# Designed miniproteins, single chains, continued (4), part 95

Each design is a single chain, and the fold is of that chain. pLDDT is the mean over its residues in the fold that is shown.

## One batch from the design tools (miniprotein)

Design m15529
Fold by ESMFold2-Fast:
Structure m15529 (fold): chain A 74 residues (1-74)
Amino acid sequence: MSTQEQLEAIRAELEAIAARLRASGRLSPAEAAVLDAYLGMVDEAVRQGTQEGLRLAQDMLDAARQLLADIEAA
């Protein structure tokens, strides 16, 4: 897969985790807003397709994954 395709796949996995947490009542509105901000930055960075943007997208996906992991651990 291209880097862009790989980032989109990871984004979809994180959205699935977030949806599961929301469905079980474990995702607060504040946590959802932070997650939406990270995923929005990923979407914009991937849309631009620059090397710098793809690196930023990787960092934002890592931040989103960490947030979801912290919620699951609580």
Scores: mean pLDDT 80

Design m15530
Fold by ESMFold2-Fast:
Structure m15530 (fold): chain A 113 residues (1-113)
Amino acid sequence: MRARRLEEREVGNARIRGAVLEDASGKTLVIGVEFDEPLTPEQAKAVAEEVRRLAEDAGVDLKNTHVVVGGQLTPEAFAALEAEFRKYGMLVTRAASPEAVRAIVDRVAAGGA
């Protein structure tokens, strides 16, 4: 298994981290989205579009892209994120905190399980 960390970036109030895992079965992209302030629906859409670009740039199929979100989301912003990612076959899960998001991405980047 090979792991590669992506460059960190910010979109609105969200900080985006990511890592690509590559093994004999293919590539998987894990993206962590962190924020301390609630995202608006517009910011949530911008985050989803950035994740799509990251997957394309990394050569990862969108269905093999997993997004972990940590922070406060309005119901509308979460629905917008989930709907956008569902359209592309991406999986979105919620982490307990921004720190949990960082821990997940760091574990993936280290080539761990």
Scores: mean pLDDT 76

Design m15531
Fold by ESMFold2-Fast:
Structure m15531 (fold): chain A 73 residues (1-73)
Amino acid sequence: AEKLRKEAIEQVKKALEAAKKGNVKEALEHLKKADELFQELGKVGTDEEIQEALRELTPLAKEAGEAILKAEA
């Protein structure tokens, strides 16, 4: 479960970096991978692990989404 959380966070960070560079397609691919990893965490993780992942992922996903909107491809 911890590995899934860390991998999801890394994917969102990569999405944010790609979005800031104007690479919207790459950013969306990384967000899709993060969502898939979070879905897997939801199946095998505890409520506590899921809540910890949400606390870390939510602000990063918001920043990535805002960066994608600003990139406007």
Scores: mean pLDDT 78

Design m15532
Fold by ESMFold2-Fast:
Structure m15532 (fold): chain A 96 residues (1-96)
Amino acid sequence: AKKLYEEGLELAKKGDLKKAEELYKKAIDILQSILTLDSPDEVKIEYADILKELGDLLEKMGDTKKAKGYYASALVLYEEVLGPDHPKTQEVRKKL
């Protein structure tokens, strides 16, 4: 998942938003298949980070409704792992 996410970030930076979206979704699918309550916090945060980046990408593409869905999912994970006052949690909450 991490390699797909990193490749997606590079493509998004280059302006290839559609291919970046595809790679982020593939990374999400892989993480969803292995993510459990017993997963390390680092894996949960990686998943939340990818959800946030996909949200940011969808906003740039004009899909605000889908973006808010991904931000909401990232917010739940950030609040669970980092708490409501963490900068990452506050940044995603601000997007909603």
Scores: mean pLDDT 81

Design m15533
Fold by ESMFold2-Fast:
Structure m15533 (fold): chain A 73 residues (1-73)
Amino acid sequence: GGSAETALALGEEYFAQGRYAEAAYYYDQAIKVDPNYARAWRNKALALEKLGRHEEAAAYRAKALELDPNDPR
C-alpha cells in the first residue's frame, strides 16, 4: 500500500470509464510519488496512446521498459 498504488488504482478506474485524460493525470501522480514504478509509466503510455499522443506514449513506454525490462505486465 501507499499513495502511488492508490493513484495508479484511481487512474485504472478512469481508464476503464474511457476518461483517458483523468487516467493520465492519476498515473502522473503515481510516477511523482514513485518514479521507479514501471507499471505507472506503462499505464501512462497506454492513456497517452488513447489520447492520440503517440510520440509521448512511446517515450513513457521506453521508460517503463528501462525500469523493468523483464516484466511482461
Scores: mean pLDDT 86

Design m15534
Fold by ESMFold2-Fast:
Structure m15534 (fold): chain A 60 residues (1-60)
Amino acid sequence: MEEKKREQQAAAAYTAAAINRAGAEFSEELTKKNPKHAPDAERDREAAEINEKIAKELEE
């Protein structure tokens, strides 16, 4: 049961990381037209890196 919970948390973290990566990439494209979007891209990239790290730790 506890292993299932860890797997669900890891899957959730990977999903969040993928969403944040996609968001960062999209915001980076928008930033090329308008620098106003740069802070959003940076936040999403940092969130993705944190979630990827959490997911890896949960896989152990």
Scores: mean pLDDT 77

Design m15535
Fold by ESMFold2-Fast:
Structure m15535 (fold): chain A 66 residues (1-66)
Amino acid sequence: SMLEEAKKRMEEAYEERKRAMEELKKAKTREEINRAIGEILRAIGEGFQAALEANALDYFKELGKK
């Protein structure tokens, strides 16, 4: 199912976003901050793209609240 595959992709992107946010909290240099922000933005984009393709924006929104 496209929806099931999209949910998996959104959950994977959400986990990547969480890891990148933790890296941002630990970042001490401008390079580390920029890297972490870039990873956060990429993860958001991946999750959003999967949600759009499967018409599952509500699921994407709910993941973002956790």
Scores: mean pLDDT 82

Design m15536
Fold by ESMFold2-Fast:
Structure m15536 (fold): chain A 67 residues (1-67)
Amino acid sequence: MRKEIEEQIRKVEEEFRKALEENDEKKALELHRKLVELKGELGPTSAVSAAIRATGEYIDHQLELKK
């Protein structure tokens, strides 16, 4: 259900943020993929919003590493 999905996304997002903080790009990619799967599996709006935000953070981190 949406509440369960939001909880799952929050947990994965926390780990995703930790991976970004540690500059662990490989782990961040794995976690990003999990967020995409969660978003696609049931497609609730809350899950989509969380996935979009996590994707944005990942892209920003990639750009920081690129410079």
Scores: mean pLDDT 67

Design m15537
Fold by ESMFold2-Fast:
Structure m15537 (fold): chain A 58 residues (1-58)
Amino acid sequence: MVEAVAVKDVLTDAPSILQLKKGDRVEILKEYEDGNVLARSLKTGKTGLVGKNDLEVL
């Protein structure tokens, strides 16, 4: 299992993007070639896209 932490707030109105607060932990489910990852929030259980640059892998 690959875990990461949000390094900043991800505040977006796009429904495909995972909204995160700095310090939120996620599980990386899939990495895409465009620099996005499909992640699941460990706090909320929601899945969505997030920029890899907005995460630090643990």
Scores: mean pLDDT 78

Design m15538
Fold by ESMFold2-Fast:
Structure m15538 (fold): chain A 97 residues (1-97)
Amino acid sequence: MKEEAMREAEAVLLYLAGEAYLEEGRYEKAIEYFERAIELAPRTALGARAYALLGEAYAKLGELEKAREYLERALRIAEEVGDEETVERARRLLEEL
């Protein structure tokens, strides 16, 4: 339980760094940080959010098939964990592809 909480805290910091890089247009850096966040917290609300932004980053790079795969994964996990905000975000991003 403590190990999971500590891993989740590290995942939050990695997610926030990825989000900052995404906002700066540094898509490859954003991808690195989101992948690390997902490794630590893959089937959590944070993991679902990280998958959604990973899909957005790949879409910005023109890798539309990878973007779709990650957004569909984000949607599935978000629905499983009840993260309605991420469900809406993933659906919106999928419609834009």
Scores: mean pLDDT 85

Design m15539
Fold by ESMFold2-Fast:
Structure m15539 (fold): chain A 64 residues (1-64)
Amino acid sequence: SMAEREAQAEKIRESAAAYAREQGLSEEVIERIKEAIDEALRAGASPDEIQRIALELILQALEA
């Protein structure tokens, strides 16, 4: 259901933010990652796709 999809996306958002903080990323970068997750959810992305997007953004930020 859509409610289950939103709940899964929220768990991904929380996990991604926690991981990014542990890796030393700034709150500004973390907020941009959260915004990208929210945008992907609105665009109809699946939870697996949202998780991949979040991970790719975290890895990109860590390489900078």
Scores: mean pLDDT 83

Design m15540
Fold by ESMFold2-Fast:
Formats: C-alpha cells, sequence, structure tokens
Structure m15540 (fold): chain A 61 residues (1-61)
C-alpha cells in the first residue's frame, strides 16, 4: 500500500513520513513537465530512485 511504501522510505532516509506524504501530495497535483521536474528533485533529495517516486505519486491519483 501507499502508506507501507512511505513508511519504508521514511525508515531508509530518516525523513519523517508526514513530510514525504506532503511532498508526494503536492507533486500529485502537478501536470506535465512540472510534475516530472518535481519527481526528479524529490528523488534526488531523498536519495530514492525516480521510478519509485513516480509509482508513489501515481498511487495518490
Amino acid sequence: SLEEKIEEISKRTGVPKELIRDALEKISKLEGEKREEAIEELSEALGVPKEEIEELVEQLK
């Protein structure tokens, strides 16, 4: 589930799960190039693969 994946990332990165959820929710409201850019930035910030961030954002839609 989405919550389980957020918890896993939180444990791996040390970033609070609430902050990860908030970031994903903001990205889920973006479209096109802006969404792609935000996914890449969050991937880099968390040290998590872009593909994983994309999957989480899709689950929020």
Scores: mean pLDDT 80

Design m15541
Fold by ESMFold2-Fast:
Parts: structure tokens; C-alpha cells; sequence
Structure m15541 (fold): chain A 58 residues (1-58)
């Protein structure tokens, strides 16, 4: 399964970022809309980066 490994990678590399932390909590709760919103808020000028974070975690 890729989902748990993706969340662990996000925590390891971006756990210090409060916006990404909120996205990780949303992913753990199964709220993918809130997780995407958090990633987009952290990286609004890089949609590919935000999408990569969410896709890698899901």
C-alpha cells in the first residue's frame, strides 16, 4: 500500500510546515478535500507540487 508510506514521507520532509501538517491530519481522517486545500495553500504557485504531495500520499 502506497498511502501510509506517502503520509510518512510527507511528515519526514514537510512535517515542520504547519500547512502540510494540517494536510497530513486531513489525510489521516480521510478528508481528501481538506488535504488538497492545505497543500494548495502551502504551494499555490506550484500546482504540480501540491498535486504531487496529495497523489503521493493517496
Amino acid sequence: MVYPAGIEALEKHYGDNPKIRAGIEALRAGDFEAARAAAEAAYPEAPGGAAGLIVNAT
Scores: mean pLDDT 61

Design m15542
Fold by ESMFold2-Fast:
Order: structure tokens, then C-alpha cells, then sequence
Structure m15542 (fold): chain A 57 residues (1-57)
């Protein structure tokens, strides 16, 4: 089964991301590139956590 990551952030932190940054972060997390996703969140000043979960394929 394929392992993916769930993005967890508050509503306040979500508002710190632009639409473009949010999409790039989600895409990076979906591709398993957690380091890139973390970097995008950090540049936006958003406090984001990533949880490893199993997703139905």
C-alpha cells in the first residue's frame, strides 16, 4: 500500500499561505517530498505538521 502524508495546520496558519504556496506545499506532500513542503510552510511563516498515514490507492 502507498504511504502518504496528512497536512495539519490551524486556520490562522492556512491564511498565511498564498493560493500558489498552498498548492505547491500540498503537491510536494502528495509526492512524498516532505522537506520541500516544510520549506514552503516555513517561508510563509505557517506552523504546519505532517502526519504519515496510509491512503487507499
Amino acid sequence: METRYKINMSEEDRNKLTTEQSQEMIEAARNGDIEKAKEIAKKAGANVTFEKVEWPS
Scores: mean pLDDT 74

Design m15543
Fold by ESMFold2-Fast:
Structure m15543 (fold): chain A 62 residues (1-62)
Amino acid sequence: EEERRFDLEVELTLQLIKAAIAKNAGDLEEAAEWYRKASQIARELGDDETAAVFEAEAERLA
């Protein structure tokens, strides 16, 4: 149970790092895809507010 939460938090962090790299490289559509994945993981963690923020960023970039 805690191990699954930890794995999801690691995945979330990796998606956000990928989004930041893509955004800095000017690959806005790719950055949006990583933010959408981060949003899905945040929802699975029960953090709907953070998920909404990532989804809004994805929509803004695409």
Scores: mean pLDDT 82

Design m15544
Fold by ESMFold2-Fast:
Structure m15544 (fold): chain A 67 residues (1-67)
Amino acid sequence: MDVAGQIAAYGAALAKDPHNPEALYNLGKAYLAGGDTAKARSLFEAVVTAYPDTKEAEEAKKLLAKL
């Protein structure tokens, strides 16, 4: 799936289930792959803030440290 397709798919998943840390994390990764580092940062920060005890928050923290 291309980056735009990934963004659309994870965005739709969040619209149906807004409490989905996996979709938030994957959406952040899709933006990062597309070169939108600022949007990726905000999404990773959202995962860490809203879902701190998830594996997605743990991975998001690692990526934020590298950005």
Scores: mean pLDDT 78

Design m15545
Fold by ESMFold2-Fast:
Structure m15545 (fold): chain A 62 residues (1-62)
Amino acid sequence: MEEGLREAAELLRPVDPEAAERILEALRQGDLKTAARLVEEAARSDGRLGVAILEALARHAE
């Protein structure tokens, strides 16, 4: 789960570095709920990036 959220943040970094850093900061604090919410917001903002984010989350889902 955490690895999927981290990979999603890295995918977002070249498009929205501020959003990526917010996700990584939430992960550093152990706030998985906030990290997941921020990733969901990013996925809704860009359809193609959203697909890549969902694929990353699916690969790391347990």
Scores: mean pLDDT 76

Design m15546
Fold by ESMFold2-Fast:
Structure m15546 (fold): chain A 72 residues (1-72)
Amino acid sequence: MGEEALKEASEHAKKAVEAALAGDEKTAQRYLELAKEYLRKAQELGTLSEEHAEILEAIAEKDVKEALEKAK
């Protein structure tokens, strides 16, 4: 159950980066927020520790930001 939430977080993070590289900032932000929501669900279900959730969220935010800057 929580493992599925973690997989969904990863897939949405990938889609956020793909949208960012395409220059679609609005779509990238939507996928990033979904990825964060799934990371929080994985933490609530005990699949992911709070520390790991924080690290993965920071990585996703950084990847999207860097992709958006490269797309400009």
Scores: mean pLDDT 81

Design m15547
Fold by ESMFold2-Fast:
Structure m15547 (fold): chain A 61 residues (1-61)
Amino acid sequence: SEAARKAYHEAVLQLVGARLLLVGEEISLELGLATEADVEAARRRVEEAEAALKAAEEALK
């Protein structure tokens, strides 16, 4: 369906964005501009985005 394709597209973009933000937080941690908790929060966001993408991919079948 159109709705399923849009959900899949949104899930892909959210995962890409979450991964980019995680890399940014890891660099910020090395520079002393972020905490380990900030990196853990970014990792959880990636895990949530990966789960959402898997669900959206299944809905395309």
Scores: mean pLDDT 88

Design m15548
Fold by ESMFold2-Fast:
Structure m15548 (fold): chain A 66 residues (1-66)
Amino acid sequence: SLIEEAEKLIEEAERALEEGDLEKARKLLQEASKVLSQTDPSDPRAQKNIDRLKRLALELEEAEAA
């Protein structure tokens, strides 16, 4: 499912951030965003992944600014 695909991409982005691979993290978050844009926004699972993506995007911006 699209939600499962987005979850996997978010998990991989989180790992990339932990490893300091900011370019990989950015690409994975962009892909997750594209997948999530195709999901039902009223789905609680989709909303949780959108919130997680927003948090990781902020962490990425902070890391890139350091």
Scores: mean pLDDT 84

Design m15549
Fold by ESMFold2-Fast:
Order: sequence, then structure tokens, then C-alpha cells
Structure m15549 (fold): chain A 64 residues (1-64)
Amino acid sequence: MDDLKKAEELEKKAEEALKQGKYQEASDLYTQAGLYYLKAGDEEKAGEAFEKSTEAFLLAVQQS
């Protein structure tokens, strides 16, 4: 799987984790997706993924 396809796979897993209330897992998966988007040269999608990672992390902290 190329870097772009790996990023898309990780983003889908992050969305599923988010829907299940697994906010820390979603945050980690969005961070990984962003890194793979950067490797693929898609800085816009990388930025979106990192923003979603931060939002999921803040939700995880609120559950603590």
C-alpha cells in the first residue's frame, strides 16, 4: 500500500474509533494518518488529520 492509501486507511480507522468514543485511539490514528499524508505530499490533508487528532485528544482528556 502506498503512503496515500495507508493514510486513507488510518483515517477511516480513526473515524471508526471516534464513532465508538475511543478518543485516545482516534487521536493516535489521526496523527499517524497525518504523517502518511505528509509523506505522500498532501499537506492540506495532513493538516486536517492533525487538527482532528488534537480535537480527539481534547475529548479523551475530558473523559478522564
Scores: mean pLDDT 85

Design m15550
Fold by ESMFold2-Fast:
Structure m15550 (fold): chain A 62 residues (1-62)
Amino acid sequence: GEADRERAIRLLQEKEGMSRENAERVLELAQEDPALARALLLRYGRLSEEEADEVVRLALRA
């Protein structure tokens, strides 16, 4: 839902310093390929495994 989408965007903005535009692109990727989105967040981001899993989970509920 809309609340899950906004929560995922906020998490990416606060923990990764992403712009809203970049956070929205991550959500789109997570909806199309959750495994790839998770791997990229862990490899190039500052998110923990738990935080990356939360972002992907929220994106799929958005």
Scores: mean pLDDT 84

Design m15551
Fold by ESMFold2-Fast:
Structure m15551 (fold): chain A 74 residues (1-74)
Amino acid sequence: MEKAEELIREAKRLADEAARALDAGDYERAAELAKRAIELLKEAESLLEKVPVEWATALAAAGILYVAAQIELA
């Protein structure tokens, strides 16, 4: 569980950074950070038989941020 917990914590950090980048108008950075958070959460899922609520909330946040950044870039 240590590796999966670490990945979830890092993904939350990246999602928070993506939100700040989005607020600053740095849509390319926001999209990159959100995508990295999603990648880490997918890796965490592969290590877990049952994902915690924190994983699901982090994935939802990262996904929303990624979509928002992509809309602004379009």
Scores: mean pLDDT 82

Design m15552
Fold by ESMFold2-Fast:
Structure m15552 (fold): chain A 55 residues (1-55)
Amino acid sequence: MEELRRAGREAAEAFLSKPVTPEAVQAMTEAGKALASGDYERALEAFRRAVELAK
């Protein structure tokens, strides 16, 4: 859970301070869907992908 919160915050910060690519948007959408369905492992991976794509 702590890792998930950290990854989510990093992804949100990247989206708020930088222009993002369509790939990063897709990763954030996937993370949101995974969170909504309770797939925390999938959400964590998607958030990390979004952070990397937004950097």
Scores: mean pLDDT 73

Design m15553
Fold by ESMFold2-Fast:
Structure m15553 (fold): chain A 96 residues (1-96)
Amino acid sequence: SRAERLAEEALRAAEGAEEAARAAAAGGVDNAALAAGAAIAAIGAAIEAALAEAAGGEEARALAEEAYERANEALRLAMEAGGLKPIELQRGLAPA
């Protein structure tokens, strides 16, 4: 189904973001920024997969949830590599 395909794509994106975050841990600010971008894209893919699942499929839902959790963890690692916490970055991007 489309939901299953999107969930698989989201999981692959999350895996790519995890790889980039690990590479960023050994590198400078540019590597951390690229890893963060990959993680944000993976989170978006996981959200799209979860929304598509609303049409049916417990298996697609489980994959989308896993992709979302892994993408968020990759973003956290990327932010730590850049010396930032995700919540601090979000507060800086969204002025009160």
Scores: mean pLDDT 69

Design m15554
Fold by ESMFold2-Fast:
Structure m15554 (fold): chain A 55 residues (1-55)
Amino acid sequence: MTEEQLRRAAEAAAKLAGVSVEKAYKVVKEILKEQPDLTSGQAALLAAYRLKKEL
């Protein structure tokens, strides 16, 4: 995944979960380390889900 795709995934996850882009970026990176074959959209959705569970 490119840096631009990762940034877009973080922005989408942040918007969905209502958190900062920096916080979403860390979670997206963790998910991609676990599952590197995910698309940016899939990574964003999983990150948003994980972030919402923390709230």
Scores: mean pLDDT 79

Design m15555
Fold by ESMFold2-Fast:
Structure m15555 (fold): chain A 90 residues (1-90)
Amino acid sequence: SELKKKLEELSKTNPYRARLLEEVAKLAKEKKYEEIEKIKKTELDFIEALEEVELEVMTRAGVPEEKLEEAREAARKAREELEELFKLAL
């Protein structure tokens, strides 16, 4: 299954995300969708907070706009990847 393949990949590359995916999959089997939504919101809020801090630091340091755009794009991809993990668990 796609879920099993992603878990095997993440266990080697990002153990935290592997554990997150396992927990969300467990909650989905138990039909605890409200708990899943709370976890998803917390993880997305964390990515947003990191983006805000990074952009503030880079702006104060006088980093070029092209690098600021790269940071924004990286945050967008991180949110998109998280959304896909939650879809695989459901």
Scores: mean pLDDT 86

Design m15556
Fold by ESMFold2-Fast:
Structure m15556 (fold): chain A 72 residues (1-72)
Amino acid sequence: MAENARKALQTLADEGADGETLISAAAVIARHYFGKEAADEVRKKLQEALAAGKTRQEIVDLAYEKFKELEA
């Protein structure tokens, strides 16, 4: 799951999706597989990273790390 989610987010980033779009996509994926609480946590962490000036690639990488945590 996490690997496929990362590939989907990477494709969106490569197609020019902005940070907010990437965060929304990651949260939707998290909600589908892990539920609302996990989705809210993913959204919050990625929004904090975006506010801190992290790049779109860093947002994708952080989402992947969080998905791996949720799978464990």
Scores: mean pLDDT 85

Design m15557
Fold by ESMFold2-Fast:
Structure m15557 (fold): chain A 89 residues (1-89)
Amino acid sequence: KKELERKAANLETAAGLHIVAFELTGSPQAAVDAAELALKALRYDKEAGVLDESTIRIARRAMEAARASGTPEAQKVADELEKEIEKAR
C-alpha cells in the first residue's frame, strides 16, 4: 500500500522535527507531538505490512523524549508508543 508507506514516511519526518524541537526548547508539548506522530507512522507501516527500521528508531527516540518531559500526558503517549514498538518487532 504505497499511500500508507508515504504517509508513514511523512509522519516519521515530522516526528523527528518535533524531537529536535523538544531537545532545543524542553517543551513537553513538542515531546507529546513527536510521540503521537511516531505512533501514527508505526500504525501506517503496520497497515501497509511493512517493517521500517528507521520509523522504529524515530519512535524509540520520541518515546524517550516523551518520558524525559515528565508530564502525565507525555508518559501516557510514551506507554502507548512502547507497546506499538514491541508489536512492530
Scores: mean pLDDT 82

Design m15558
Fold by ESMFold2-Fast:
Structure m15558 (fold): chain A 58 residues (1-58)
Amino acid sequence: MEPSEEARELAEKYAEEYSKITGLDKEKIIKAIEEQMKKDGEEEVLEQIKGLLESMGI
């Protein structure tokens, strides 16, 4: 699944940064992102993650 591959890559990058802030496990953060995509829509959540990563210079 091509959108799934991009989604996983972005989720992993975001999880790494968020893990540094919160001390939570990357795996838990990634699962939370996946759950959010199922509830609010994959494209919507990816757009938010892209914006956050861009603001961090990623």
Scores: mean pLDDT 73

Design m15559
Fold by ESMFold2-Fast:
Structure m15559 (fold): chain A 71 residues (1-71)
Amino acid sequence: AKDSTVFNQVAAALNIDPNDLEVISADAGPNPGEIVLTVLRRSDNRLYRVTVRMVDGRFQVVSIDFVGVVD
């Protein structure tokens, strides 16, 4: 599924387990065809903003921004 592909890309970039990631929200991105996901890492409560774009029928991670730690 598209979500597992995005999770695997984020997990690989951060060197973490994709099962440790949770999507909190999805919002329209700044450019056409982009979505901004708010992703929580469950084990340490680190929050990331992940921009994804549809490329050749698949979602690709464009950027990952660390936001902070949530209690």
Scores: mean pLDDT 75

Design m15560
Fold by ESMFold2-Fast:
Structure m15560 (fold): chain A 61 residues (1-61)
Amino acid sequence: FADDDSVGAAAQIQAELLGIPKETLLKEFGVKEADKETLEKMRQTIERSAAIGREEARRIG
């Protein structure tokens, strides 16, 4: 992913999983306007967190 839209989509999914607004999630990372490298790192962090959440859900479900 090279564009903000992809990062925004990943953040939206994570925000829904946590039950908070996407804007709040981005604020937690201290990122509102970021360069390309910062957005890529944030995307990787969000995907990793989502993967962990899915694994936890499997155990509960």
Scores: mean pLDDT 61

Design m15561
Fold by ESMFold2-Fast:
Structure m15561 (fold): chain A 116 residues (1-116)
Amino acid sequence: MMERLRELLERARRLADEYARTGDPELAEELLRVLREALRLVLEMARAGAPEEEIEEAMRGLAELVAYAARVLPRDVAVRLAALLHEGAHELGEIVGEDWQSRAHALLEEALGAAA
């Protein structure tokens, strides 16, 4: 699952770059679809009992993608991506019994600060 997640994150990064260049709304919808698929894989990893270190690495990758999108994409698209990450983190927290919304927020803030 980690290799598939990495492939989805790389695809999402390419879609964000192409959207930043073209402004094509269909690319924004595809980017959101890819992020939903990546979040679904993280939830399946958690349900399968993946180690906490793997879940944290996966969520860090997602947070870094959303932080990148916030820098290169229009605010409305970046907000939709952040909202999707927040919803996925809530579902993750329900599966593992931890406050993943707060952890995901911290990872996103770290990723936003690291690129300054």
Scores: mean pLDDT 83

Design m15562
Fold by ESMFold2-Fast:
Structure m15562 (fold): chain A 66 residues (1-66)
Amino acid sequence: MKIVANTSLDTAKLIGLTLRLMGIPGVTASLVGENTIVADTSLTPTEAAELISELESIPGVSAEVV
């Protein structure tokens, strides 16, 4: 499943979030442009929903399944 996160984060927070996502088993995250993170995941639907909720709890982050 693919998750796209659009952000208004500064560079340090964006890098930190990307590294956090890359630390999750079954997640491969990459930066697209300066403000978007794309995560390819082997997560279950429940785990993916929890991850989206966690991402959306961060100020300046919106996440969706593509």
Scores: mean pLDDT 81

Design m15563
Fold by ESMFold2-Fast:
Structure m15563 (fold): chain A 74 residues (1-74)
Amino acid sequence: TTKILEKIYGKDFAALILTGLGRYYLQQGDYETAIKYFEDALKLDPNNTLARKYLAEAYRKLGEFEKADEIEKK
């Protein structure tokens, strides 16, 4: 779980794992689940450029272009 990973390995490892899970679900076409993981990664590391980029991509896949644009504005 996110809380255990953060406590044991630190926020960087937790954010990396969450970003990887988000990418997995993004590639499977589960955009809603991918968004959840990328948002959780950004809560741990707000400057995570990869998580932000993939979050915007997931919103575009859902047709939510306004949300994607807002995310890209940082």
Scores: mean pLDDT 80

Design m15564
Fold by ESMFold2-Fast:
Structure m15564 (fold): chain A 65 residues (1-65)
Amino acid sequence: SDEELAEEVRKILAEANPKFKDLNLEGALSIVNLLKEDPEKAKELLKMHGVSDETIDKILALVKK
């Protein structure tokens, strides 16, 4: 489900960058939806917030399933 996917993405982001520790499920779901609709814009947004290319690629691989 999108909810389970959002929780996995939230966990990955929180482990990669402590500033995402307070990211809630709704925020993570918004990120998942953006990754599905506009992956390039989602990538730019995540990079702007300090997420590495490696972490972004990992998240994209999960969303493509």
Scores: mean pLDDT 81

Design m15565
Fold by ESMFold2-Fast:
Structure m15565 (fold): chain A 59 residues (1-59)
Amino acid sequence: AEADALRERIKEAVEENLKLHGTKGKTKIKLRFPTAPVTEDGQPLAPVVEAEVEIELKE
């Protein structure tokens, strides 16, 4: 849930930035971020989540 929300926000931020710079066409971005809560032993449960987002800019 939190990982999905973060991915969506990053996608929107990047899309806005690309529009400001006049980038056109399809852009593919790979994101990596940790989404593992710490166990009682202080070890992460899942080290990294990778998400790919595709942004299509028309103009």
Scores: mean pLDDT 59

Design m15566
Fold by ESMFold2-Fast:
Structure m15566 (fold): chain A 55 residues (1-55)
Amino acid sequence: TITVERGDHPLDGSYRALDLAKERVAKGEKVKVVASTEIDPSVVEQLRSLGITDI
């Protein structure tokens, strides 16, 4: 499970979570993303393209 947290810049957390998700998916792991703040729509699209349906 990857949590997107609120920071000084909301998008920073989204892109950090995306990078971590890419790494875990590359290892063949199933990933769940939990948002505590707004996620950039382009990041959501990329997460779904990786097969992550639980956001």
Scores: mean pLDDT 68

Design m15567
Fold by ESMFold2-Fast:
Structure m15567 (fold): chain A 70 residues (1-70)
Amino acid sequence: MEEKLKRVEELARKAAELYRESLETGSEELYEEALKLDEEAIRLIKELLEAGEEEAAKEAVRLAVEAARE
């Protein structure tokens, strides 16, 4: 579980950075890459919810929000 939480945080942080770069440069490729990373983070959170690990899923969301806020 700790590995999934760290992965969600990592994916969310990287996605946020790529979104910022895409806005600054106008790069559609960076925007698409950011979307893919964000979708993977959401998928992991959904997996935690489906497994009944509600507290872990809530923590993953919190980490993702904080990572995006940086």
Scores: mean pLDDT 80

